# Designed miniproteins, single chains, continued (3): the designs that were tried, part 31

Each design is a single chain, and the fold is of that chain. pLDDT is the mean over its residues in the fold that is shown.

## One batch from the design tools (miniprotein)

Design m9039
Fold by ESMFold2-Fast:
Structure m9039 (fold): chain A 84 residues (1-84)
Amino acid sequence: KEEISITTGRVAAFLLKNKDKEFTAAEIAKALGISQSTVSRALGYLVKKGIVEKRRKGKTTLYRLTEDAEKKWTELLNNSKLVK
């Protein structure tokens, strides 16, 4: 059983509602009302799981969902517990 932070779940849910858009960690933090460091940690986990991809545009890092993100996230949730 893998444990996933509820904050990571919130970041994933935000991106799933905005499938066609790219965001900086700062933009996601502002949208969710949480710290940028917390969002960056959640994004790092999601990138490691292949749910989110990152690309560089100059000095800015942009994050978006991968093509199979929804399926991978659903599979991960079915095999994991959301924790505080």
Scores: mean pLDDT 83

Design m9040
Fold by ESMFold2-Fast:
Structure m9040 (fold): chain A 68 residues (1-68)
Amino acid sequence: SERDELLARVRGLLDEMDAAARAGDRARAQAVIDELQRLLAEASEEERGEMVGLIQEHSDQLAAERAA
């Protein structure tokens, strides 16, 4: 479905952003952030809610991993 494809794309971008940040590649990290922002701007309210949820969950997981 379009929703499943969108959510898979968001997860992929979050993983790419994390990898770029760990590598110190600020330009690549910014490009991923720009793409995420573009997807959020184009998304419906329902899709945006799910995307924001994924972004928050990813951030929480990274914070928990660093604390462990």
Scores: mean pLDDT 80

Design m9041
Fold by ESMFold2-Fast:
Structure m9041 (fold): chain A 87 residues (1-87)
Amino acid sequence: SMKEKIEKVAREQAEQATEIAAKEVSKTLPVTEKQKEKAFAAAYKIALELGEIIANKEPVSKEKLQELSLQTLTVPKKIIEEEALKE
C-alpha cells in the first residue's frame, strides 16, 4: 500500500539521519542507544510528514518542504547533542 511505502521510506531516512548524527556527535561526546532512539523518533515523525505531503501533493510552500527536509537531518543531531550533554 502507499502508506506502507511512505512508512518504509521514512524509517530508512530516519535511521540514516540518526546514524550520521550519532557518528558525528560521538567524536566529542558519549552517545547511548537511548539517545539514538529519541533522535530516531523525532526524525521519523518529520520524514513521515514530508512523505505524506509529497504523496498527497498537498498545497505546501517550497520553503516549508525545504524546512522539513533540513529538519530531518538537523533535529536528530540536536537531540543527541542535548541528551549527551545532560549525561
Scores: mean pLDDT 83

Design m9042
Fold by ESMFold2-Fast:
Structure m9042 (fold): chain A 77 residues (1-77)
Amino acid sequence: MKGLGEILKEDLEKYKQSGDIKDLDRAITGGLFMIGSPNPISVADAREVFEAIKKLGEELGDERLIDLADYYLSLVP
């Protein structure tokens, strides 16, 4: 019953707790898939996921994660 955007945000919370790059990769890959979707709701959800990644980078002090999120946000129409 959870939307894909909620699932990907949960993967980011798992990454914050575990440091497992696979959780971060799932969130990024899911967001990129959503940008490529013909559904405009998926594009909006992708923006929220990448904004959540940027916030996570700010919380962790990870400038590379912030730069990565800003790059992907620039790809959202």
Scores: mean pLDDT 76

Design m9043
Fold by ESMFold2-Fast:
Structure m9043 (fold): chain A 87 residues (1-87)
Amino acid sequence: SLVDGAVPSKLSLNEIIDKIRSSLNEKQRKEFAELIEKILLSENREQLEAELAKLKQFLKDNKVKLSEEELLAFLQALEDFWKKRHE
């Protein structure tokens, strides 16, 4: 039940990032960093949603083992970081 949308703490976000990075090789880690950068540099919500969809696909294509809760928390944290930079 996702009734309490707790924004992940900076520490919890780092743990999710470390889990993703540990599942990736050096080339894939570089691609992951570039995807995060594009998300944070998105000019509008439509671009943000498109870049988040690309990140979601990248994680699936590279068989990164995240729970549904970890994936949703990670995507929400990225959206929240984007909002702070653009609001």
Scores: mean pLDDT 76

Design m9044
Fold by ESMFold2-Fast:
Structure m9044 (fold): chain A 60 residues (1-60)
Amino acid sequence: SIVKETEAFLEWVRETLDAESFEKYAKNVVAQAKRLLDPSTAKKIEEIAKKYIEEARKEE
């Protein structure tokens, strides 16, 4: 599913970028999801992105 694919991609990006760069990237992914996908699907992606952003900040 697009949600699972996006989750896996965000996890990979998170391992590659610092927390600040990852947050910027993840926010852009959420913005694109809100433009292109159903609201329910976009919300799931937003929740995954928020979780990963918070976890990345705590690992600093």
Scores: mean pLDDT 81

Design m9045
Fold by ESMFold2-Fast:
Formats: structure tokens, sequence, C-alpha cells
Structure m9045 (fold): chain A 84 residues (1-84)
């Protein structure tokens, strides 16, 4: 199953990527991967790289958590409430 990827632009240099897929290792529960890109200035490269990485991690049965991003707690407009 291919992951569903949603990208939210916050600024010229900040993007959020949300990828969801069914995790067979969790009894068919959905796996949600949240990633925030900071520092890269090309929005097209940010989107492409974030999509590719999210798909790769979900396909490998891995996920990115907020802990992997560091202690960044941001109120990001347009994100699902479960990530706020």
Amino acid sequence: MAPEVKIIKHSETEFSVIATATDPNRTGKDVVVLRVEIGETDPEKLKQRAIEEAERLLAAGKSLTSDDIGSVTVVILGLPEEFG
C-alpha cells in the first residue's frame, strides 16, 4: 500500500509533510509520519525530498516522530489537531 502524503506550506522555508499508511505490524492501524523541513529555501526541492523520504520510511516500516525532529513544538496552521 502506497502512503498518502500531504504537504503544508507555512513559509518560503518551512513545510510540514504528513504521510499516512496502514501499518501491518500494528494490526492494520494507520501509521502517521510527521516531518517539518527547515532551512532549505527551494520549496520544490523541499516538497520532493520530503515526499520521497516519507514514502521510503513508511515502505520500510519506519516512522518519523516529533522526537526525531527535536524539541520543536510549533502550532502549524492546517495540520490535523492530533499533531498540534
Scores: mean pLDDT 48

Design m9046
Fold by ESMFold2-Fast:
Structure m9046 (fold): chain A 112 residues (1-112)
Amino acid sequence: MRLLDPKFIRENLEKGRQKLIEAGANKEDLDLLTKDWQTALFKSYETNGLGTVRLLAAEVAALASQLDEVPKEIVEKINEAGKYVKEGKYAQASVLLDEVIRELEKLIAEKK
């Protein structure tokens, strides 16, 4: 089980969000995905639903801040997660964002 680092997310969210937008992520979808992630942190025992989506999306944005260039495949998955959230498909969005986190962590490890 993974523990989210709220300090890392707070310090890197805006930088990563900007990088994702520049790489082609939909700004409105990304704002929707990351909104109120801090509130969701108080309900960290919620494994499925909008709270989980917001926490995972905030971590995705923070991790993206560590890359010089965000791959197109990652941007496409984030845009798809935003569509799932608009449809109320939070479980599908969470799975997709968790996959993105694993891909970003691998890219960051390869960079170092």
Scores: mean pLDDT 77

Design m9047
Fold by ESMFold2-Fast:
Structure m9047 (fold): chain A 75 residues (1-75)
Amino acid sequence: MEELEKLSKEEQIELTLEYIGRAAEIFASLSEEEQRRALEAIRPLAEEAQKAIEEEDYVKAALLAREIARLLEEV
């Protein structure tokens, strides 16, 4: 497993953006009903990820973005 804390800040940001991009691709592939259900499921995680980014906690942001992508794949 990738030890996120050992990555540079730039690498942590890149990884966060990669997971966000993956989540966006999955979300765009969902039906309207699946998108509605997915939004309700990911809303608290998305809010926490936004806070982590604002606090420059890119380790937490990357982990939350990864979890959002994982949940969207299970919809």
Scores: mean pLDDT 80

Design m9048
Fold by ESMFold2-Fast:
Structure m9048 (fold): chain A 66 residues (1-66)
Amino acid sequence: AIPAALSAEQKALYEEVRALQKEGGFASGPAPYVYDGAGNAVPLTKAQLEAMLAALRAELARQAAA
């Protein structure tokens, strides 16, 4: 399955994203891939996954502070 072709580091980041999405109630949140112009699913880079993690952590911190 996509993103099964991800590196070990990307898989670890993806699993962390999924865990945080579930914790924050974002079960249907952003997928760790985008579609190219041909309709193929292209997995997000490590940097993009790290940015997504940072955004999710910031949102969870905001929810905890509210």
Scores: mean pLDDT 63

Design m9049
Fold by ESMFold2-Fast:
Structure m9049 (fold): chain A 66 residues (1-66)
Amino acid sequence: SRLVVLQGPVTLPDGSTIEGGAVLELTPGATSARVTVSYVDADGRVREAEGVLDLRQATVLAEQPL
């Protein structure tokens, strides 16, 4: 397993996509990862939600073997 710092498209629960980053342990063969993101909703309130990071479009910024 590897610990990686990634940046890429994150799909929110409403289906919208934002650019976001995550630090996660990369599972071999994984094409997506669930990440917690903060966003501003339609009412102007700060919310946290679980989003899906697309690993196929993500850029690796740093990595360390575990």
Scores: mean pLDDT 75

Design m9050
Fold by ESMFold2-Fast:
Structure m9050 (fold): chain A 107 residues (1-107)
Amino acid sequence: SITSLMQAGDYDGAMAEAIERLKTGDDEEQIEAFNALLNVALSIRDEEKARAYIERAVEALKEYASEETIERILKEVEALLESFKRLEAPEHHIRTLELMVRLLREA
């Protein structure tokens, strides 16, 4: 599972499995896969690597997800971003979420 790969520190494997779920899953599975990818990106200390993972995830959503699923994910990420700002979360986490919102709005 994506969670098992993350617990093992295999972020590249977790990313690959999540992208496969975006390609083959239904709307709910795509949302769960994207949330798992977001958790991977937020767990990585290397901001550029996290950025690359986010860009790959959003590109996969654009290719395989419906507009309705993308809108649902955007709404969830926007709510998470507002929560992170309110709780004064680390700046790099806020930047990662802002990048996701920007890319999802451009989808």
Scores: mean pLDDT 81

Design m9051
Fold by ESMFold2-Fast:
Structure m9051 (fold): chain A 68 residues (1-68)
Amino acid sequence: SLADIALETVKKAFELIEQGKPVDEVVEEALKRMRELAEKAGVTLTPEQIEAFRKALRDLAEELKKKK
């Protein structure tokens, strides 16, 4: 489901942040994981959905890096 894809994508972002990856790398690697999960699940993500996730992941990564 889209919810499962979103959860795994966020989980990947947390892992990358814990590893000290920069925000841009966190966003791009998490989006890559999201696309891989969507393909496996037979879910077609629209360009609008991908850009919404990109923004959300960037906002998340920036906020979490502030909190340590």
Scores: mean pLDDT 80

Design m9052
Fold by ESMFold2-Fast:
Structure m9052 (fold): chain A 86 residues (1-86)
Amino acid sequence: MDERLREEARRLGEEAVREARRYHPEVAPLVENAVQTILGLPPEEALRFLRRLLDSIRAARDLSPEVVTAVVLSVTVTAVWTGYKG
């Protein structure tokens, strides 16, 4: 059960990195670090925040790299804070 959630989370993370490399290659290393950080959370939290990260990157594809960076950092900080409190 957990293994299925972990596999889905990993796939969402890989897709987020691919979207970042395609639209904002300068931000891709930050997204890779965000994905690794979020994957360290419990499976349900990791899945939720990686889905949010992917959706946020897709929504911000036409925005500046600075705005995309701020969005990625916001999702990552929220994920870490939630993991610390859970």
Scores: mean pLDDT 82

Design m9053
Fold by ESMFold2-Fast:
Structure m9053 (fold): chain A 73 residues (1-73)
Amino acid sequence: LAEEAKSKDEKTRIEAVERAKESEDLELKIETIAVASSSKDKRTRELAEELFRQLVAEGADFARITEAIAKAN
């Protein structure tokens, strides 16, 4: 799933973020945000931002997510 977010195919990247959003795996969500936030296409980055906001709303550690994004970029 997180690996699919690195795909050259925009549709595959979008589907990977959507699946991570529906998953209960926190690590997968964080990894997917980190990868997708560095994507060249705006839509994939927007979906990563939506997932990031969802995790923060669910009580996930903001610093941990931000650090993962920084390391990916």
Scores: mean pLDDT 73

Design m9054
Fold by ESMFold2-Fast:
Structure m9054 (fold): chain A 95 residues (1-95)
Amino acid sequence: NKAKAKALYEQALALDSADRTAFEEVAKLLEQAVALDPTNAEAWLMLGVRYYALGDYEKAAEYYDKAADNLKDTNPKLAEDLRRRAEEARAKAEA
């Protein structure tokens, strides 16, 4: 399953690089990638950024928290920054 997760993640990166407007398709590929490999913090982070760009702030917050969970031991400062982004996204969802 990790090999499939990597292929989907790489496909998402290629699409994101080729077409900045393909937000929903990139998000779907990343969602498939993290379903197969939930430890890919970069994929969770990209999901947070993409859903934020789509205006889905609640989903953005959820995915920022997932990225933070997977970075807490390897990059605790980035994990803290992402939890702050999740709180800000939730506040924006309520506004």
Scores: mean pLDDT 83

Design m9055
Fold by ESMFold2-Fast:
Structure m9055 (fold): chain A 85 residues (1-85)
Amino acid sequence: SLPAPEPLSEEEQEYLIELAGSGNAAKESAALILAAESGDKKLLSRVYLEIAKVSEDKEFIKRLGKLAKSLGDEDSAKEIEEILK
């Protein structure tokens, strides 16, 4: 049986946000995987936002905005849409 998921600490969450905003594809991938595995939808949507801020791929940014909205984080989705303007 799987143990109950433990929430990430604030320091661990801040570290993932830093990795997401690094502009480095390997670090961005690590942040996405770890945030997704945490089960924390708010953290995952924040990781999408930070990747969107440093990405040059408009179609990828647009996809990240839709993913954030699907997680119920309309504030992050709206901020990602503003990055595209």
Scores: mean pLDDT 81

Design m9056
Fold by ESMFold2-Fast:
Order: sequence, then structure tokens, then C-alpha cells
Structure m9056 (fold): chain A 67 residues (1-67)
Amino acid sequence: SSSLRQQADQLFQQGQQLRQQGNFQEASRLFFQSASLYDESGDYDKAQESARLGHESRQQWRQLQLS
């Protein structure tokens, strides 16, 4: 659906901005939320990309906790 895809796009963009600013924990959350919405809308390529960025952001956040 267009509404789910638009919401997913917005969350994806917010996630990218947070990641660029070093807020990896919140970026990770938004990327996973975006991935879920892309998956529900049938946009599997973007769902996979968002999930990948979510995992990468989570790993970056975990590294900050270990430092």
C-alpha cells in the first residue's frame, strides 16, 4: 500500500539522519520499523536494505557500549 510505503520511506530517511549524527541506537530502531513496513507493503528489496542498516546500526551501538 502507498501509505505503508510512504511511512516506511519517512522512517528510513529519519534513520539515515540519526545514523549520520551517531545516534546508532535510535537509527537501528527506525530502520527495523521501516523494514517491517516495507515488507508489509511488498517492497522486499527496501525491506532487506532497511534491515541490513538496522543490524549495522545496532552493531555500531553495541561497540560504543563496549568502549
Scores: mean pLDDT 88

Design m9057
Fold by ESMFold2-Fast:
Structure m9057 (fold): chain A 69 residues (1-69)
Amino acid sequence: ELPTVPGGFRSEKPTSISLDEMTELAVAVVEGKELDLSKLTPEQKEFVSNLERVKAGADAVAAARRAAA
């Protein structure tokens, strides 16, 4: 049987991102820092996109509430 390949990137899917990387991405999105998405893995891009969507939605709700007040 074939042994495991070092680096784990041989598959069509990238390896899972570390908790540290997820935390850094989440902090960057919350802080509004510009991320270099071209250097992110597809999973990291999807994670960032989801966070941006949630943040934008929260900002839109806050703006709508302020406009209604």
Scores: mean pLDDT 67

Design m9058
Fold by ESMFold2-Fast:
Structure m9058 (fold): chain A 75 residues (1-75)
Amino acid sequence: QEIAHRVLLALGVENPTEEQIQAVAELLKSQTFTDAHIAALNELLGKQLTREQVVKAFVDADVEDGLRLIKEALQ
């Protein structure tokens, strides 16, 4: 999906694999950024991203959905 690809690009993944795209698409569908989700994404990407960095990438890729997720997290 286009948004998942943009999220991966924002996280510094220039040529994302189909597996990485699917993982991000599932995260978009769940709209949940738990420690387990962040850890799984970090393992898949070979990175050590914070929850804040992942949320920022979603905001950069889809401002509307990303802002909604931040509002939910901040109440």
Scores: mean pLDDT 70

Design m9059
Fold by ESMFold2-Fast:
Structure m9059 (fold): chain A 85 residues (1-85)
Amino acid sequence: NSEAATKAAQALTAAAISAIGALFQAELNPEAKEIGERAEEILKEVLELTKELDKHSEDAELAEEIAERARELAEEAGRLTEEIE
């Protein structure tokens, strides 16, 4: 339903913000090229999940699955930022 879709969209936004943070840190560090590449992959997956959510916004089960994956991506992006430091 719309509530599940809203929560998924919020989780996707958090994942995008985390991945963008990792990309900025990677740009400041020439040794972090692989971390930057992984952060770009995370952003691409967030975009694909956002498109899937938009197609099936009424599918609460799919929205919950997308929200969980988005949380995993946000945690991974956070760890990428820590690895640069």
Scores: mean pLDDT 82

Design m9060
Fold by ESMFold2-Fast:
Structure m9060 (fold): chain A 92 residues (1-92)
Amino acid sequence: MKGNAVDGAQGAAEGLREAGSKGRAAYTSIPNTGGVGAIADSPEAAYRAAQHGARALEKAGGTVLSYGVADNIGLATASGEGIQPGAATAEA
């Protein structure tokens, strides 16, 4: 479904934007005092930002994989099982 392919790509782009926005929100929520230094002093805030970023990327990856598996990839099922088998094979 060609329309789903476009929608999947947009989902991936949104996931990346969300990761950036979550990181910025966490950074902004840290006291203005030193900004960068405050992040180093507050590993909990950095950890939370990383969790949000990881979730956004996972969502984006899942969306792209789902739409790409049968429609865009053309390789078919092997890539649909996961990116790891395909990536490992491509490294041959």
Scores: mean pLDDT 47

Design m9061
Fold by ESMFold2-Fast:
Parts: structure tokens; C-alpha cells; sequence
Structure m9061 (fold): chain A 102 residues (1-102)
């Protein structure tokens, strides 16, 4: 219920082009939380105007079957987009735990 509302909010922030790309990969993600994190990454890519292939990013993320690895990779991208640098091991671990808790 809460996750569905958050996903709808993030999805509404995406351009029509990114919404179409997201819908193509949405069903390949194992949970609403995975879908929410993917949507948040796309929103940040668009806001920061980073030249990253959104379709390639979603395709690679959708192939990650290990939950811990998924959160680690998502945290790495979120931190990189926000700060313009790679997280330290300590920052990465903390962010991955925070993403799992949300």
C-alpha cells in the first residue's frame, strides 16, 4: 500500500520516454521495492541530466537475482548520482541497509 503510493509518485516524475522504458522492465523486477528503487534511479538520472542508457541500466538491474547485490548496486548508483563520486565501503553498507529498511 505505502510502497505502491511511493512507486506511483516516482513514476509520475519520469518523462514519457522513461515511463515507457520503465514499464518494459517493471514486470522483470521481483518486488514493488525493487521497482521503486529502479524508478528512483531513473528520476535521478533525468534530474542530474546524466548521459546513462536507462534501458541498459534497467536490463542489468532486472537480471540481478541476489537481493543483497541488488541493494548494493542500487545504493552505489544513487550515491554516485547525488554526490558525483563513488561511496566509501562504510557509506555503501549504510545506504544499502537504509534502502532495505524503506
Amino acid sequence: KELEKKLEEEYSKLSKELQEIFEKYKSKFPSLKHQLLAAKLLVLLEEKKVDVDAEELLEELSKIKDEELFYTIAATFLYGLENGEAPSDEELEKLAEELKAE
Scores: mean pLDDT 77

Design m9062
Fold by ESMFold2-Fast:
Structure m9062 (fold): chain A 99 residues (1-99)
Amino acid sequence: MEERIEKLLKEVKEIYEKDNSPAIQEIYRAAEALYNKDVETLRREARRGSPFARVALLAYEKDRIEEGLEVLVKAAKYLSNGDYLKADLLIERFIRELE
């Protein structure tokens, strides 16, 4: 039995190691905090306007951690490829579904 959540965090880390841009750094912090259930970090960053921390916080509060990590992985891949609009739409759609 492979832990899918660990695999998703590893995928974000691999993107972060190749692309150390501020947006990818923010996604990695949100993904790691979500994996570790570090709710204080997620609440602080979400309240300061991080859309990635907001995704992670909502995923935690709704018990949708795996799906939250999948969204963060996809957002990181889009941003690393310069697809800013696709990343934004993915984040907004997930937030809307969970709110």
Scores: mean pLDDT 85

Design m9063
Fold by ESMFold2-Fast:
Structure m9063 (fold): chain A 98 residues (1-98)
Amino acid sequence: SDAELQERLEEAVALAESDPERALDILEELIDEAERKKDPSIAEQVLETLEKIAETLAADPQLKPRLIALIQRIIALGLRLKNEELVERALELLERVL
């Protein structure tokens, strides 16, 4: 549901500094759902959340490879769905965290 999606995204933002691994787990689970449903809206909202917290997550050397892999999954999904804006934004985010 849209309410559950919003609550999970807000939880990820709240956890970004105190429990960054849990924040990333939530975002990975949401992208898994987006890939199963072929839903660009879930992926777009996860990307918007990542644009806010990715630099915090990238500061942890254990999480940085997982973050990069997640952004690459969003790029791949955007390409499959022919969503050029999602691909462009995800590529910009990837450059910021590399």
Scores: mean pLDDT 90

Design m9064
Fold by ESMFold2-Fast:
Structure m9064 (fold): chain A 86 residues (1-86)
Amino acid sequence: MVKVEVTFTVDASVDIDNVIRKIKFLLSRIPGVSDVEIEVVAEDEEKVTLKVTFSVDEEKLEEIVEEIKEKLAKIPGVSDVKIRKV
């Protein structure tokens, strides 16, 4: 298994709990994704930075990363999505 880290910013005017709930729901629906953890790594008056970590099989890494990137981009208030293999 490979560990993946996703970092992105959310507009602080958006309900952050709703964004976190949407992301958990999205990731729980992807076969082969496990060990999902979401952390607030930075917060200011304008933006909140979230870090999501999860485990995936190496064989499905590229497919799952592409799906997550596309789905995160569709969430209102989400920007600056960065995905990396740890």
Scores: mean pLDDT 78

Design m9065
Fold by ESMFold2-Fast:
Structure m9065 (fold): chain A 65 residues (1-65)
Amino acid sequence: ATPEDVVFTARALAESSGVKITASEEEMKKIAEEILKKNPEFGAFEAGSQLIGTLFLKGLAEPIL
């Protein structure tokens, strides 16, 4: 998977799950690149899910109340 595929998948997962991403596209892409570097076996879904988790930990994603 590419960082662009990971960001696209994370946005789709967030939309379907009622999650608001406050991170910029550049920030998401940078985190996606790091995830793929550490986990070259990950597909877009696995990496996208980890990206969302990372964004929550950084305070860059929140549930829609």
Scores: mean pLDDT 84

Design m9066
Fold by ESMFold2-Fast:
Structure m9066 (fold): chain A 84 residues (1-84)
Amino acid sequence: MKEEIEKALELARKVVDKLPPDHPGVEEIRQLVDEAEEALKNGDYKKAEAAISRAVGLATELFGIPLRGDPIEDLEAVLKKLEE
């Protein structure tokens, strides 16, 4: 559980770093990633998962990537598109 959330947060941060800083979607995704990190620090894994799921949904929608329902795989797909 915790390891999966931490991996998803790591990928979400990489996605945010690759996105244009002045894009409206970047700010919202960044806020959700920050929310997930705070929830994780507080031991609220359910809140962290919810924030990550929202960030994943926004990122996949932004790039037209089909949502698979696995945050790690979905974020990896977004990151791959941004890096290639």
Scores: mean pLDDT 77

Design m9067
Fold by ESMFold2-Fast:
Structure m9067 (fold): chain A 103 residues (1-103)
Amino acid sequence: SVFDRVAALVAEVVNVLDDAAAAETDPAAKAAIEAKRDAFAARVQELADAYLAGEISEAEFAAAVLELARELYEAVKPYLTPEQAARLEELIEELERVREEAE
C-alpha cells in the first residue's frame, strides 16, 4: 500500500539521521540533527494517526509527509556529509514517486 511504502521510507529517513547524529563529533550539530529528527518523527506519527482515524486521505498523508521530509532536509543539510545529503535526496525523490501514485 502507499501508506506502508511511506512508512518504510520514513523509517529510512530516520535511520540516515540516526547514523548522522551518531557519527557527528560537534555537540551542537548532533543536538540539531537529533531535535529535527525527533520533530519530524512526531509530526509523521500525528499524520499517521489522522490517516488511520479516517481524518485524512492516503494521498493527503503522502503529500504531507513529503512536505515534512523536504523541510527536514533543508534544516539538517548543513550538518550532513555529501553522502548523507545524497541519500536523503534519493529518499525524498522516492517519496515524490509514492505521492504521485497516491493521487
Scores: mean pLDDT 89

Design m9068
Fold by ESMFold2-Fast:
Structure m9068 (fold): chain A 95 residues (1-95)
Amino acid sequence: SIEEKIKEIMEEANRRAKEIMRELERLAEETTEAPELSPLEVARRLLEEGLETFEELLDFLREIGASPASLAAVATAEALRVIGDALDEILKLRK
C-alpha cells in the first residue's frame, strides 16, 4: 500500500539521518585537537574539490582539520537533503 511505502521511506530517511548524526559526533571527538577552519573556508574548499558523496566530504573535512561547527553545518545540510528527498518521494506517490 501507499501508506506502507511512505513508512518505509520515512524509516530509511530517519535511519540515515541518525547515521549522519553519529558520524558527526565521532568526528567532533576526533577533531577536538585539530586547527579550526571557519565554516565559510570549509564551504569554499568543498566547492573547489567537487566532492559528490557524504563519505568524501567527511574524509576531506578530517584531512583539513575542520572545526566541530563546520562538521555540524555539513552534517545538517546532508540530513536536510535526505529528508527533502524522502518528502519529494512521498509527494510523488500522492500525485
Scores: mean pLDDT 60

Design m9069
Fold by ESMFold2-Fast:
Structure m9069 (fold): chain A 55 residues (1-55)
Amino acid sequence: MASASKKVVKVGETVDIYIDGEKAGTFTATKVGKQTAVGIGKDGSLYSVDIEVVE
């Protein structure tokens, strides 16, 4: 299962993405609104995390 260090972030912020408790990547907020961050887990599958981006 994927998670982010924060679910609500400001434009220009970077958050860490975790899959099954391990850091799998980062997401940088570039646009206001609902965004989806994607990472690859240890099993080779794509996982997604929804993030809300605000001004």
Scores: mean pLDDT 77

Design m9070
Fold by ESMFold2-Fast:
Parts: sequence; C-alpha cells; structure tokens
Structure m9070 (fold): chain A 87 residues (1-87)
Amino acid sequence: SMSEKLEEFKKRLEKLLEKFKKNAEEILNDESLSDAQKKVLIGAELGVIEISITVEVKVLNDEEVRKLAEEALEELEKLEAEYLKKI
C-alpha cells in the first residue's frame, strides 16, 4: 500500500541521514586527509545520498514522498554546513 511505502521511505531516509553523519565524522577524524580533501569528500558523500533520494522519489512518484525528501535534503544540507565549519 502507499502507507507502507511511505513508512519504508521514512525508514530509508533515517538510515541515509545516519550514514551521512557516520561517513562525515570518519572523514573529519581522518588525520591523513587535508582540509581541502575533507571538504570535497563530505560534499561527495552528500551528493551520493541526494542522488539516492532523488531516484527513489521518482520511483515512488508520490507527493508526500516528495515533501519528505525535500525536508530530509534540507536537514542534510544543514548537517553538511555544520561539518564543514569544523574544518
């Protein structure tokens, strides 16, 4: 049902947010990386997640899914900005 697909999408968004946080923190704590490399890699991690969200929105083709994706993308962009400030 659409309700079940919406709940599954919410859970996937939560997992993608947690994945981004984990990967960004690993990048920030990697002493082998320069500040410039950390910025590029955190940006790349966000880009991969944004593509994943965009693809699933197109597959599900639902207005509520689009709204949830927009809210998640705004949260991801805010998280990226906070991580970049730590560099």
Scores: mean pLDDT 89

Design m9071
Fold by ESMFold2-Fast:
Structure m9071 (fold): chain A 82 residues (1-82)
Amino acid sequence: SAEEELKKIAEEIGKELEKEKPSDEVAQEISRGVNNAIGYAKQGKTEEAIEELEKALRIAEEAGLEEVAKLIREAIEVVKKS
């Protein structure tokens, strides 16, 4: 399911954040956005889920977290296909 795939991507994002060690603020904002997106996707709120992921993507790109940004783009595609 899209929810299970999003949870897997969220776990991979968490591992990359632990590896890259950005500021606590950046890590928390990305994690919050991804978790909010999963919550919205569970409710069938696709547009809100995408908005939360796009916010997290912007933060990851600004922070130079290339692998995290790549994973967030994959999450957006999962939501769009559901």
Scores: mean pLDDT 86

Design m9072
Fold by ESMFold2-Fast:
Structure m9072 (fold): chain A 81 residues (1-81)
Amino acid sequence: HMEKLVEWIKKNADKIKKIVIEEDPTSERLDAVYNTLLNNNLLGKIPIEVKDPKYPRRVASAGGEVRKALEEQFKKDFKVK
């Protein structure tokens, strides 16, 4: 249930240095997580790292503009990788 995840992140935002997502590229759970973070304005406030570079391809299912926003957010958060 995504609402519990959002509540947990908001409650612990000050303790979260980075969110690391390791997920199967074919999983829709990654799309759900990113869309939830985007819709609650959490993207960019907490650095997000996706282990498999194919993961953004799953996010594309949420829409081209959403994918572009997430990719730009990734570039900002991980440019200095």
Scores: mean pLDDT 55

Design m9073
Fold by ESMFold2-Fast:
Structure m9073 (fold): chain A 61 residues (1-61)
Amino acid sequence: MSLEEFLEKVRERARKLGLSEDDIETVVDAARHAYRTLGGDLARVEEAVNVLIEDLLAEQA
């Protein structure tokens, strides 16, 4: 899976969960940054992204 494919799946998931477009862009940018920082470890990037999505959803609740 390419980084671009991963980021599109992240964007789709965040939109499906009801995040705003601003929050979706925040999540995508965080995923891109984490990918670079974690040396392309998609499993760790996915964990970081899931935590951020949960935090953003909790703020909306």
Scores: mean pLDDT 80

